# Designed miniproteins, single chains, continued (3), part 51

Each design is a single chain, and the fold is of that chain. pLDDT is the mean over its residues in the fold that is shown.

## One batch from the design tools (miniprotein)

Design m9865
Fold by ESMFold2-Fast:
Structure m9865 (fold): chain A 91 residues (1-91)
Amino acid sequence: SRREQLLAELEALLRAYADQSIALYKAPPEQVAQVQAQLQAAIQYLADNYDAAELEELLAQFRATIEAGLARARERGDGGMVEMAEAILAA
């Protein structure tokens, strides 16, 4: 369904964001496990509580935030942040 597609796209984007943040900050294994657990809980909450329209709006807002971050990183010449933002958007 449309809702299942939106949820899958949002999950992919959120997981990519978490993975890039973990890599950037070189998070220790204990913090990685905590982030992964919180991410799973967040995805489950969205699956249980959000309809298709709410998921579409949330996905659009999240994407717009990452795209704005990418634009700022490009203006600053911050190659590391550009690479991170592009990797997240490619998910």
Scores: mean pLDDT 86

Design m9866
Fold by ESMFold2-Fast:
Structure m9866 (fold): chain A 80 residues (1-80)
Amino acid sequence: SIEEIEAEIERLRREIEEARRRREEVRREVEELKSQPMTRETAIRLAGAEVELVGLEFQIELNERRLKELEEELRRLKEE
């Protein structure tokens, strides 16, 4: 139903916003780590942060695609 699709859209919007906030935090961490002397410990932390960043970007992209699909479906249903 329309209400179910609207509820799913709101859920996806919240998840996207949370992931975007986390992505910005991780981006700041990456920049901070890059400003430090490159030790083994810094390199390991940087690698971990870069992997997390890739995962967050993938999650955001997938959720944005799903959101667009649901918004299109909602528009079609509202034609009635």
Scores: mean pLDDT 87

Design m9867
Fold by ESMFold2-Fast:
Structure m9867 (fold): chain A 82 residues (1-82)
Amino acid sequence: SYVARVTVAGLDAARAEEAARRAAEATPGVLAAGAGIDPATGEAVLTIVAEDREAAEAAARAAAEAAEALGGTVLSVEVEEV
C-alpha cells in the first residue's frame, strides 16, 4: 500500500475533510481517506491510503486540487510506500 499526505494552509477541519472525501471519490484504488488539523501549526493534513503508487499519486493531485478549490494553499505533497 501507499500513503499520500497533502499539507494545506487556510482550511478548517470541515473543509479539509471535504477535500479528502472529494479526492477519494475522484480516484479509483483509494482504500481510506481522512484529514486533520495539526495543533502545532494550524495546517490541515490530508491523508489518503491507496492500493498502489499510481492511485496514491492520482489521489494526491485530486486532494491538492480540491483543497485549492476550497480556498486552501497547498504547502507540501508526499507519497510513500507502507
Scores: mean pLDDT 86

Design m9868
Fold by ESMFold2-Fast:
Structure m9868 (fold): chain A 100 residues (1-100)
Amino acid sequence: MDEARELLEKGKQAYDEGNYEEAVEYFRKAIELAEKQDPKSRLAAEAYLLLGQAYFDMGKYEEAIESYRKALDLFDPNDIEEAVLAIEAATLLAIARSKL
């Protein structure tokens, strides 16, 4: 999971710098590694949420919606921190749907 976490952090840095295409590539790599280790990975859920945000900022609303759906499916509703992230993902998903 350390390599997947490093890729997630690189993606966040690219996103913060406004390089959304580079952020998408890092988030996708983080997801691939995280899912290979644990298909219900919280790291994968976080990466899908961030991937959705990058797609949204690029105007790719259909891709953002699919990424937010994946994040929601992976977040554990019985974990308070993950439940908060799930509410964020659900809110962003609703906003992305309003753009279509």
Scores: mean pLDDT 84

Design m9869
Fold by ESMFold2-Fast:
Structure m9869 (fold): chain A 55 residues (1-55)
Amino acid sequence: SDEEKAEEAAKLGREAVRLAAETGDVEKAQQLGQEAKELIDKLSEEAKKKASAMM
């Protein structure tokens, strides 16, 4: 569902931050962030608003 995909995007964003903090691998962190952005872009307008509210 859109709600679950919005939650997945939020989890990917948080994991990107965690990965950068633990490993210092900014390239991997940016890759996860880009994947989260692409997932959000594929969501409906309603799901995008909900994802923004959760962040």
Scores: mean pLDDT 73

Design m9870
Fold by ESMFold2-Fast:
Structure m9870 (fold): chain A 59 residues (1-59)
Amino acid sequence: GPAEEALRAVIADLEAVVAGLEARRAAETDPAERARLEAEIATLRDNIAVLREALAALE
């Protein structure tokens, strides 16, 4: 339904953002910026996990 489609779209968008941040982290040579990117990736992955649980509850 529309709620599942909306959640899948948001999850897909966040996964694309994470992929971009992981590529950035892999190329980053500044340890402080790398640590910041790792923290952002971790937060986004936690958010994706919550959204996936919400999606599973609707299916």
Scores: mean pLDDT 89

Design m9871
Fold by ESMFold2-Fast:
Structure m9871 (fold): chain A 113 residues (1-113)
Amino acid sequence: MAKELAEKGLKEGGGHGAALAALAAAKAALEASDAGPEGAPSGAAGGVAGAGALASDKYFEGGKAAREAALAAEAAAGAAENAGKKSGEEGKKAAEEGELAAEYAKKAAEEAE
């Protein structure tokens, strides 16, 4: 699922693509959090999802917004990675998808410029 959203983000390009990639990273973070019920990963995933939503809103403001969406996707991927490490092997796969989503968000932001 997160990989499919990241691939859609790359295809759409620009700010919209970056926002989709950020959403994919946020979903990966939530999935990693669900794999490890430790409380702290749950809070981190919530913050990441909020960052993704904010990035999505900001991309409508032009090229700078697309760049912010890419940065939010990187933050989402980092949080997913952290949550994955705490939740074990299942969470690690979700973190890998979050990392891929961040890479697609960067490419989409570059296309928006």
Scores: mean pLDDT 59

Design m9872
Fold by ESMFold2-Fast:
Structure m9872 (fold): chain A 78 residues (1-78)
Amino acid sequence: MEEELEKVKKEGEKAIEEAKKKLEEARKKAEELKEEGKKKTPEEKRRLETRGEAELGVGEIYLASAKVSTENSIKKVS
């Protein structure tokens, strides 16, 4: 039981770290799009900001899913 719990925790930590990296990439891209928008028309600025928000949202959902999946896996082994 302990060995299985440790393995599940380690796999979950890796999944969460990967999700965190994807979220940071999305956050960086959203900032870049926002900065580009400052030099564009109001319509183009909104379009770029909306795209950045969408990518950030996907990253947040992925991280939340990784955390929930890890918690559920731990509960099943515990």
Scores: mean pLDDT 77

Design m9873
Fold by ESMFold2-Fast:
Structure m9873 (fold): chain A 76 residues (1-76)
Amino acid sequence: DLEEKIKQIIAETLGLKSSSEVTDDSSFFDLGGNWSLVRELVNRLEKEFGVDIPLPVAETLRTVRDVIEEVKKLLS
């Protein structure tokens, strides 16, 4: 459930047709993302899950897996 919710938020933020286009190994740049969209993604994740992702940490997020792992870490 958590991983699917994160993939849905990523798909919506990047303007993809469905979360099925989002795999753990997908990079944001391969999915047509840029830094502005990554910042919007981080903001949406913070609002949805009630977490805080500091800017230096957000700058290290490259793949869908990186985002899933960071959110799980903040919720544990």
Scores: mean pLDDT 78

Design m9874
Fold by ESMFold2-Fast:
Structure m9874 (fold): chain A 80 residues (1-80)
Amino acid sequence: HMSIEELMEEAERLMQEVDRLEQEFLKTGDPEIARRGLEKARELLKVVDELIEKDPSNLKARLWRIAAEATILALERFLE
């Protein structure tokens, strides 16, 4: 099991990757980039859910969850 510190570092890295892929998708409209963004956002959601379970008062983690859920919803609708 990962520590809170390790989960925070992992979530931050995944959030940066999701942001990068979102920017690339906005420029290209490429479904391959959307699919990669969706997978990374799902990874982020798993990490953030574990982080919130260990530290329920972590506001940053809750904001990351909202961001991950919004990205997943948008990209799933695009890939339908």
Scores: mean pLDDT 87

Design m9876
Fold by ESMFold2-Fast:
Structure m9876 (fold): chain A 86 residues (1-86)
Amino acid sequence: DPEAEAERRRRIEEARRKRELMERAQDALVDLSEAIRNNSSKEHIDELLREAEALLREVEARTETPVERRAVDLLRASLERNKKNI
């Protein structure tokens, strides 16, 4: 069934993109936390904050399951915690 095969391929590709975005969001949050801890310049912290926020918004827009939503909620909580330390 060509339609079912195309649907499977789209789901696999979407899952790969979600994993990549999730990893990039996690890395951005680590970089932001590190920059805050090291008392980096406001410009650098603002840049990392904008990057982390943008990546997290992309991940949030692509969440479909309760498990994905829970993982994203944890990342959002981490970002909000980092913002309080700026």
Scores: mean pLDDT 84

Design m9877
Fold by ESMFold2-Fast:
Structure m9877 (fold): chain A 68 residues (1-68)
Amino acid sequence: GAEAAAYGAKAAAAGTGEAARYAQMSGVHGNSGDGEGAKRYAEKAAALADGEEAKKYAQMTADFGLKS
């Protein structure tokens, strides 16, 4: 929920372009209670990330969604 949204926001801040947008969408879906959507968008963000920092935050969002 809220923690997945927080990591999604960090991923969005670390990334750029489409990867950042998917990370933001992951956070929105996580905050809305859509864990499946949150994981899906976090995975898309990780796949499209252009930098290691963006990949790390996207992965944390996905991992946190799995743990919660």
Scores: mean pLDDT 63

Design m9878
Fold by ESMFold2-Fast:
Structure m9878 (fold): chain A 61 residues (1-61)
Amino acid sequence: SLKEKADKLYEEIKKETDPLKAFQLAVELYRLAQESGDEELLKKAREMAFYAQDLVDKAAA
């Protein structure tokens, strides 16, 4: 199901330390959240987008 795929991506992003990979996974999660229309999935997608952006910003510094 979409929810199972999204939950798996959420857990993978939380464990990811590579900025590029985290960003790619966060984009995929956001697409699934938008497709589902689920407010909780959209909230998780936004959280992971901020997490991935923080990793990118730290790598650029």
Scores: mean pLDDT 81

Design m9879
Fold by ESMFold2-Fast:
Structure m9879 (fold): chain A 68 residues (1-68)
Amino acid sequence: SGLLKLIGLALRAIGDPNLSARLVGDDTLQLTAHGDGIELLQQLRQQVQQDPRLSAHLQGDTLTITAR
């Protein structure tokens, strides 16, 4: 399910010092980049957009990922 994918992404982000992760509601994950994390957010956006169970929106330094 999309929710399990969000949990996996949140756990990955917690391991990276350049990313902060926050769950918003039941189906949305926000990843915020610090310093050199911006390129990593762009790569994660492309990976998430390839999964039909997820949607991704990048605005500034914040990537919002929603389970469908």
Scores: mean pLDDT 77

Design m9880
Fold by ESMFold2-Fast:
Structure m9880 (fold): chain A 98 residues (1-98)
Amino acid sequence: MKEKLKKALELLDQGKYAEAKKLLEEVEREVDREEAELEARIAEARAAGDEAAKREALRRLMEVGAVAVAVAVLKVVLEKELKKLPKEKQEEIKKKLA
């Protein structure tokens, strides 16, 4: 997740908005999957009374949550930057996303 997020930031800096958006969407899907798995692990640890396993899963969930917030913010920034581009540039980027 973090490596793809870093690559998406580098693509944004290079003006490669279509590629950056695609990577952010991939990270968002990875976040959704890891959150679901970690919530299941937290529930299992609570049922077993395993405080160490629960703390580790909660720590990981906080890390994943921080990535989710970063992705959401960057997607908003990306959409705002796309809307500032000339119409011709917006159409070119939309074509790459299709």
Scores: mean pLDDT 79

Design m9881
Fold by ESMFold2-Fast:
Structure m9881 (fold): chain A 99 residues (1-99)
Amino acid sequence: PSQEELDREVMVALALIALTVILKTAERLGASPEQIEKLRQAGDEFVSAIEAGDYAAADAAIDQLRKLVEEIFKDHPEVKAEALRLLDNLRAGARRVLA
């Protein structure tokens, strides 16, 4: 594989880890099935965007994930701050690999 392919594969793996942590934390904090499904959909959109090399789509998916995190974790400010930091790191990684 090329260095570009390897960088994207690593980014996908890191995204899946971070998104799984966010999903499991949302479940533990009592997020609704609808909220969990929206998180999964936005996460899948982010991973698909990385695989497609589409930074604009990846950036838009992170914006949706941030909105969901702010609503789901609104009563847990420390957890919210950490989840938002993870999403900011994913955005930075996507920009580095795709832009």
Scores: mean pLDDT 88

Design m9882
Fold by ESMFold2-Fast:
Structure m9882 (fold): chain A 57 residues (1-57)
Amino acid sequence: MELKEKALEALRELLKKRFPEAKTIEEAQELFRKQPVEEQQAFNDEVQKKLDEIFAE
């Protein structure tokens, strides 16, 4: 089952939760790029876990 829309929405929600100060997705992405590599990796791991859950359902 193709859940691309749900996956994209989940990614946006995760970005908003990580960077609640951001007013837009673009601002959240900018904040993400400024994080240390370790922090970016942790976020990517969380995103991958969420995507796995979405596509498993």
Scores: mean pLDDT 74

Design m9883
Fold by ESMFold2-Fast:
Parts: sequence; C-alpha cells; structure tokens
Structure m9883 (fold): chain A 66 residues (1-66)
Amino acid sequence: SDEEKRERLREMALGLQRYAESLGNERIAERAREVVRLIDEGASPKEIWERIEEINDEMMELSRKA
C-alpha cells in the first residue's frame, strides 16, 4: 500500500539523515530532513522516492571519490 511505501521511504530518509550527520555533511543531512518533512506533509511515494534518489546519487558520487 502507499502507506507501507511511505513508512519504508521515511525509514530510508531518516537513515540518510543520520548517516550524513555521522559524516559531518550538514548539506546532505539538511536535504534528508527536508524529505522527512515532505513525508510528514503527506507527499506521494513517487515524489519522496525521486528526492531520496537524488540524495543517494550525490552520496554515491562522494563515495566514489573517497
């Protein structure tokens, strides 16, 4: 269901926030907090997924250069 998808996406966004905070990457942590806010506002799973993908792509690029 969309509610189950939203719950899973929220867990992913919170995980990204905590991971970014652990790395000291405040910019990515702020983006992840924005995603959590959108979920709490009732954004669609599609909109949430697109924003999480953007954050994951940025994290992956940083990881490749490390």
Scores: mean pLDDT 80

Design m9884
Fold by ESMFold2-Fast:
Structure m9884 (fold): chain A 56 residues (1-56)
Amino acid sequence: MEEELEELLKKASEESLKLLKEVEDNKDPKVVQRAVAESLRLIGDALDEALAKKRE
């Protein structure tokens, strides 16, 4: 059960790392703000889905 939560969080973390790498290459403030917002959304969404499934 917690394995699924771990996998969702791991996927969100890996996606966030990809966004950060793209930000470093561009050095664009727009890209930085967007990457931070997307990273937070990915992590929040993954946690929300995992918690909903755990409640089943």
Scores: mean pLDDT 71

Design m9885
Fold by ESMFold2-Fast:
Structure m9885 (fold): chain A 57 residues (1-57)
Amino acid sequence: REETRRNILLSAEDLGMDVKEILRNALKGLEAQRAAGASPGLDRAIATVREMLEELE
């Protein structure tokens, strides 16, 4: 969880992008994978990204 947040922040810094934009892009990718087949791991990842977006709101 802390490691995931740190990796996202570092990626945003490297790309010069807003952290929120990176999280929205990650959510879109996860939602697309979920459409191909639901799994507990994907649902948890989607929930985590949504929580991070709400926290940054």
Scores: mean pLDDT 70

Design m9886
Fold by ESMFold2-Fast:
Structure m9886 (fold): chain A 76 residues (1-76)
Amino acid sequence: LEEEIEKIKKRIEELEKEIKELEEEVKELEKKSDTKENILRLIGAQLRLIGAEFELELLKEKLKKLEEEKKKLEEE
């Protein structure tokens, strides 16, 4: 249980870093959205960002459940 919690926390940190990189990529592409190719790249980066944010929320919910299970075991 503890090892699973640590693994999820590490993955959350990796996703938060990836999200920051994607946010920066989106901002750069927004400045360069004067071509159809750049617009398509922007859409792609935005979709990747949405996917990463969704995965982050799922992992945070899973972490919350695991921490609640750990607390129940500690209270016994």
Scores: mean pLDDT 78

Design m9887
Fold by ESMFold2-Fast:
Structure m9887 (fold): chain A 64 residues (1-64)
Amino acid sequence: AGRRATLTATEDVTLVGDPLIRLAKGESLPAEVLAEHEDGNVTVRLLSTGVIALVGTSKVRIEY
């Protein structure tokens, strides 16, 4: 069980998943936050595709 959120790219970014997911600056995706990591990265499930990806919070805004 995770927390529902919207991911918004603050600059062009690649999310590390299988497949890799590219977001353009200003692009938003609905997601479920599965884990928050000590390094500031967050593991999410993208609701549109079901892909699990690692997201860096320096280039992505997470809004609950």
Scores: mean pLDDT 79

Design m9888
Fold by ESMFold2-Fast:
Structure m9888 (fold): chain A 55 residues (1-55)
Amino acid sequence: MKEELEELAKKYGVSVSSISKLINELMKRGYSREEALELLKKLSKETIKEILESL
């Protein structure tokens, strides 16, 4: 899991803590941790930045 967070952080140009925060927000909205990870992998860099900006 930590390794996957580091990969996503590098891919989107954000910190690991930012990716972790996104996963926590998705989990609060009813997604499992695994579902949140899969959703993040499918999102564009632009979409990830927009979500982080809204937090």
Scores: mean pLDDT 76

Design m9889
Fold by ESMFold2-Fast:
Structure m9889 (fold): chain A 63 residues (1-63)
Amino acid sequence: MKVEVIETKKYFKTEEEAKKYAEELKKKVEEIKKEKNVTASQVGVSYDTETGEYVAGQRIIIE
């Protein structure tokens, strides 16, 4: 298959650290775009109410 999917998720105790990590993930997406054709990218932060932690993650699809 020519399609590659990269998913990264990390848990943080504070929203600010999660947002900072999400910005680092966005920078990594730009680095990947330099060498590969990224057809879709999603980066975000969400709240896990059950664990009381913040989740920062990305999903990248490469053709």
Scores: mean pLDDT 79

Design m9890
Fold by ESMFold2-Fast:
Structure m9890 (fold): chain A 82 residues (1-82)
Amino acid sequence: AEAERQAEIEKRIEEIKKKGDTDVNLLLLFGRRDEAERVRKLYEEAIKLLPTDPEKADKLVQEANDLTDRAMDEAAEEIARF
């Protein structure tokens, strides 16, 4: 049904927004400003594509997650060393 499809898309957009906000804020907290900007753009592009190309949107979400994880691993290692 149209209402069910719309609700599903809206729920997925909300999930991506929450994850993106969390990831960007976390990266900014650890001084990873360039990575935060890239992650924000990836999530914004994913949200835009979700209604028309959900497969491409999912790939962008995965890229954002992978970038966040790598940057956070590097930040955690730097903090542990000092």
Scores: mean pLDDT 83

Design m9891
Fold by ESMFold2-Fast:
Structure m9891 (fold): chain A 87 residues (1-87)
Amino acid sequence: MNEEAARAANEAGRAAIEGAKTATKGAAAAIAAIGAAAGGSFGMPAEENRRDGRAAAEAARAGADEESARAAAEAAEEAARAAAEAS
């Protein structure tokens, strides 16, 4: 009985763990990128200092990754809620 609820709960639990791991990685990457951008202010005369633009782009990408990780965590939470309703 309730094999479907057990499977749904198992999948929701796994999705929640993966979502939480992804959210944690995204947040850590965003914080690291912001720190690098703030602390990695190189002089502008050298052409290789185009790395300043790369640091800014990486910070923006890390921010987007954090939002994607949050969306994944919210989706996992909704899946867990659906599994609870199915039981």
Scores: mean pLDDT 53

Design m9892
Fold by ESMFold2-Fast:
Structure m9892 (fold): chain A 102 residues (1-102)
Amino acid sequence: MVELELEGPASPEALDALGAAMALGVEAARAGESGPRSAMVSADVAGTALTDGALGVVLGAAAGRAGETLVASIGHVDGRRFRYSATLDAAGEVRLTVEELP
């Protein structure tokens, strides 16, 4: 399993968008390689790369809906942490960066 925390202030609209995007990301991960099991179980088995892909899509979708830059720290069950930054460019494209935290 993973824990997600937004860094810095977030509008109520951004939090609502993030919640909606998380639900879609979990469903997308379940529909993939993990079959009908929870996305969190698949993330634990498949490791950080699958977790990063699914959560990056979720954060990107939330940033797009909110129309703002979102920064989130994501803790993995193995104790590793990652910082995601998602921005919406002038073309409406989401740009993601991922950094492993010490």
Scores: mean pLDDT 52

Design m9893
Fold by ESMFold2-Fast:
Structure m9893 (fold): chain A 71 residues (1-71)
Amino acid sequence: MSPGTKKAEEYLKKGEEYLKKGDLEKAKEYAKLAYRLSLLEEIGARISGRDVEPATEEIRKKAKELLEKIS
């Protein structure tokens, strides 16, 4: 797992944790960070001619899903 993908996963877990605590504002902030970072990792991989890591795509999808639950 790339350092960027690992960081995106960390942000996603923080977003889920804040949602569980009822802190919707922080949950949304971390979900946005996870989504943006995972999306940048996907774009970077494609530009570099590398395959996108499945973990990166899963984190992006979960972050988007989390954002939709909060909105």
Scores: mean pLDDT 82

Design m9894
Fold by ESMFold2-Fast:
Structure m9894 (fold): chain A 94 residues (1-94)
Amino acid sequence: MEKKIEELRKKAEEHRELFEEHRRRMEELEEEARRALEEAREAERRGDMETARELFERARELILESASEGMKAVGHAAKYVSYEREAKRLEEEM
């Protein structure tokens, strides 16, 4: 019983670490997208419509990549909760 609980907790911690990694990447991509949008607006104000368009497209790509990382984080969070719940159930049965 103890070994199985330890294995489940180890798997939970691995998914917690992966959740934190993907969450961090999501946040970094969101910040980069925000900067690209600010630069796009500044280019638009200058009348540099070509640069503005390129920066808006870059921001769009970063937003989509951030959303992808967020979905991966959610998947790992769900696995973490599942393994923790199973470990707790087994511990309560001991």
Scores: mean pLDDT 87

Design m9895
Fold by ESMFold2-Fast:
Structure m9895 (fold): chain A 69 residues (1-69)
Amino acid sequence: GPLYEEALRLLEEAREAIAAGDYERAHELLQKVDRLGTQLVIDGDLESAAELSREIAPLVEELRKQGLV
């Protein structure tokens, strides 16, 4: 649905930001993705929410290494 598609777009932007060394932007984008994941859970789209959680986890770990989370 539209929320999941928006979350995937923001997730791709977060990956691009990490690749560019823009960890501040990546953190902001991942926070937006996390909020959309919460909304997917509220809306009952548990499968899309679970997929987003799996995709977010390695990016959050990368930001942790940079001291941003």
Scores: mean pLDDT 85

Design m9896
Fold by ESMFold2-Fast:
Structure m9896 (fold): chain A 97 residues (1-97)
Amino acid sequence: GAEELLERAEELIEQAEEALKKGDVDTALDLLSEAIRLIEEALRLAPDDPDVRERARELLERIKELLMEILKKTENPTRAIGELLRVIGLLFDLELR
């Protein structure tokens, strides 16, 4: 269900944080991209669940901060910018609903 998807997304975010500490930007981007996908699936499965929406918001804010750190360190900012815009769009939708 939605909660299990968010739990997996959180695990991927923690793995991305560790990858960034080691300077592995590409691995961090792959992990964050998958975390965003899982969050999108969770919101699709439970769009009206306030607990799911709040947890998704918190995880998306963590991803946003990590993507901003990646932008400072990456050789190719295009993917990080794309993922950042995706996260901002999801956060905007959550605020409006």
Scores: mean pLDDT 88

Design m9897
Fold by ESMFold2-Fast:
Structure m9897 (fold): chain A 111 residues (1-111)
Amino acid sequence: HDKGVEYYAAKKYEKAIEAFEAALEKDPKNAEAWLNLGEAYFKLEKYEEAIEYYKKALEIDPKNARAWLNLGEAYFKLGKLEKAKEYYKKALSIDPYNAEAQDNLKKVEEE
């Protein structure tokens, strides 16, 4: 997991994916590793894959506001504005002062 985070910070997304996949082979219930795997796929603009991994993270930890926010952003990138809006509202229901979720919800309302 730590090596995956280091690769992600260095913008080495393919190496980050490999490291997160290795972490998940050892611990498939690691919600943070699923979330991080989704974020790496999102950076590679593989939004459908990102969505699947964010959903895996949320099956394990449904109160993760960041995972709901990221799920909304991936749907927004796919042009699925109603789903994006729904998931941004879900993130805000968990963390009402999340500025990124507030800004993203406003952006969807402008489309």
Scores: mean pLDDT 88

Design m9898
Fold by ESMFold2-Fast:
Structure m9898 (fold): chain A 65 residues (1-65)
Amino acid sequence: VDDADVFRALGDIYLAIGKMLEEKGDYEGAAESYRKASNLYRQAGDTEGAIEADKKAEEAERKAK
């Protein structure tokens, strides 16, 4: 498996964790997980996935305030 495929898969996992935490009302945890997903997508070369994850993290951070 290519390293990019591994980073993308990990990004998908953290994106799913972020969604789960957000549904539970843990917006701080969701934001952290979305930021991790964004960093992993960026390492995978998935610019659009990284942008989506960053947007979700920013929205979760606003709700956590």
Scores: mean pLDDT 84

Design m9899
Fold by ESMFold2-Fast:
Structure m9899 (fold): chain A 86 residues (1-86)
Amino acid sequence: SLAEEAIEAVREAIEAAKKGDLLAAIGYGLRAIGLALDLVREDPRSEPLFEQIRKAIQYALKGDIESAEKELERAEEEARRLEEAR
């Protein structure tokens, strides 16, 4: 799903940030934000997921990996809730 693709892009951004590859982290981060915006356009209930993805990317780019991973976990839980809502 689009949500799964957005979450995967967040994971890639965090992994790039962990390696110090800031250009790759920015690239994956922009992809994640773009996919999350498409989700909100399709379903406004995805706004919390978009905000969690945005925060995860922001923390990853600042080198705050622990906060980025916590926001990713929240995003994964929110994506499951959206899937369960059918």
Scores: mean pLDDT 86

Design m9900
Fold by ESMFold2-Fast:
Structure m9900 (fold): chain A 57 residues (1-57)
Amino acid sequence: AERTARVAKRVALENPDKITPEQLKEAVRTNLLSQGVPEDEAEELAEKIAEEVEKER
């Protein structure tokens, strides 16, 4: 989970004009779910990552 968060954050920061916060949140959530992370935890983590990326842009 933590590794996915770091990779997603990096990709979003490298492509700020191509990835919207909404698209980032959806992509992270889907990827975490595919790794077996519970839905509630995946959604919460995806929202946190999207917020951090938005803040660092």
Scores: mean pLDDT 72

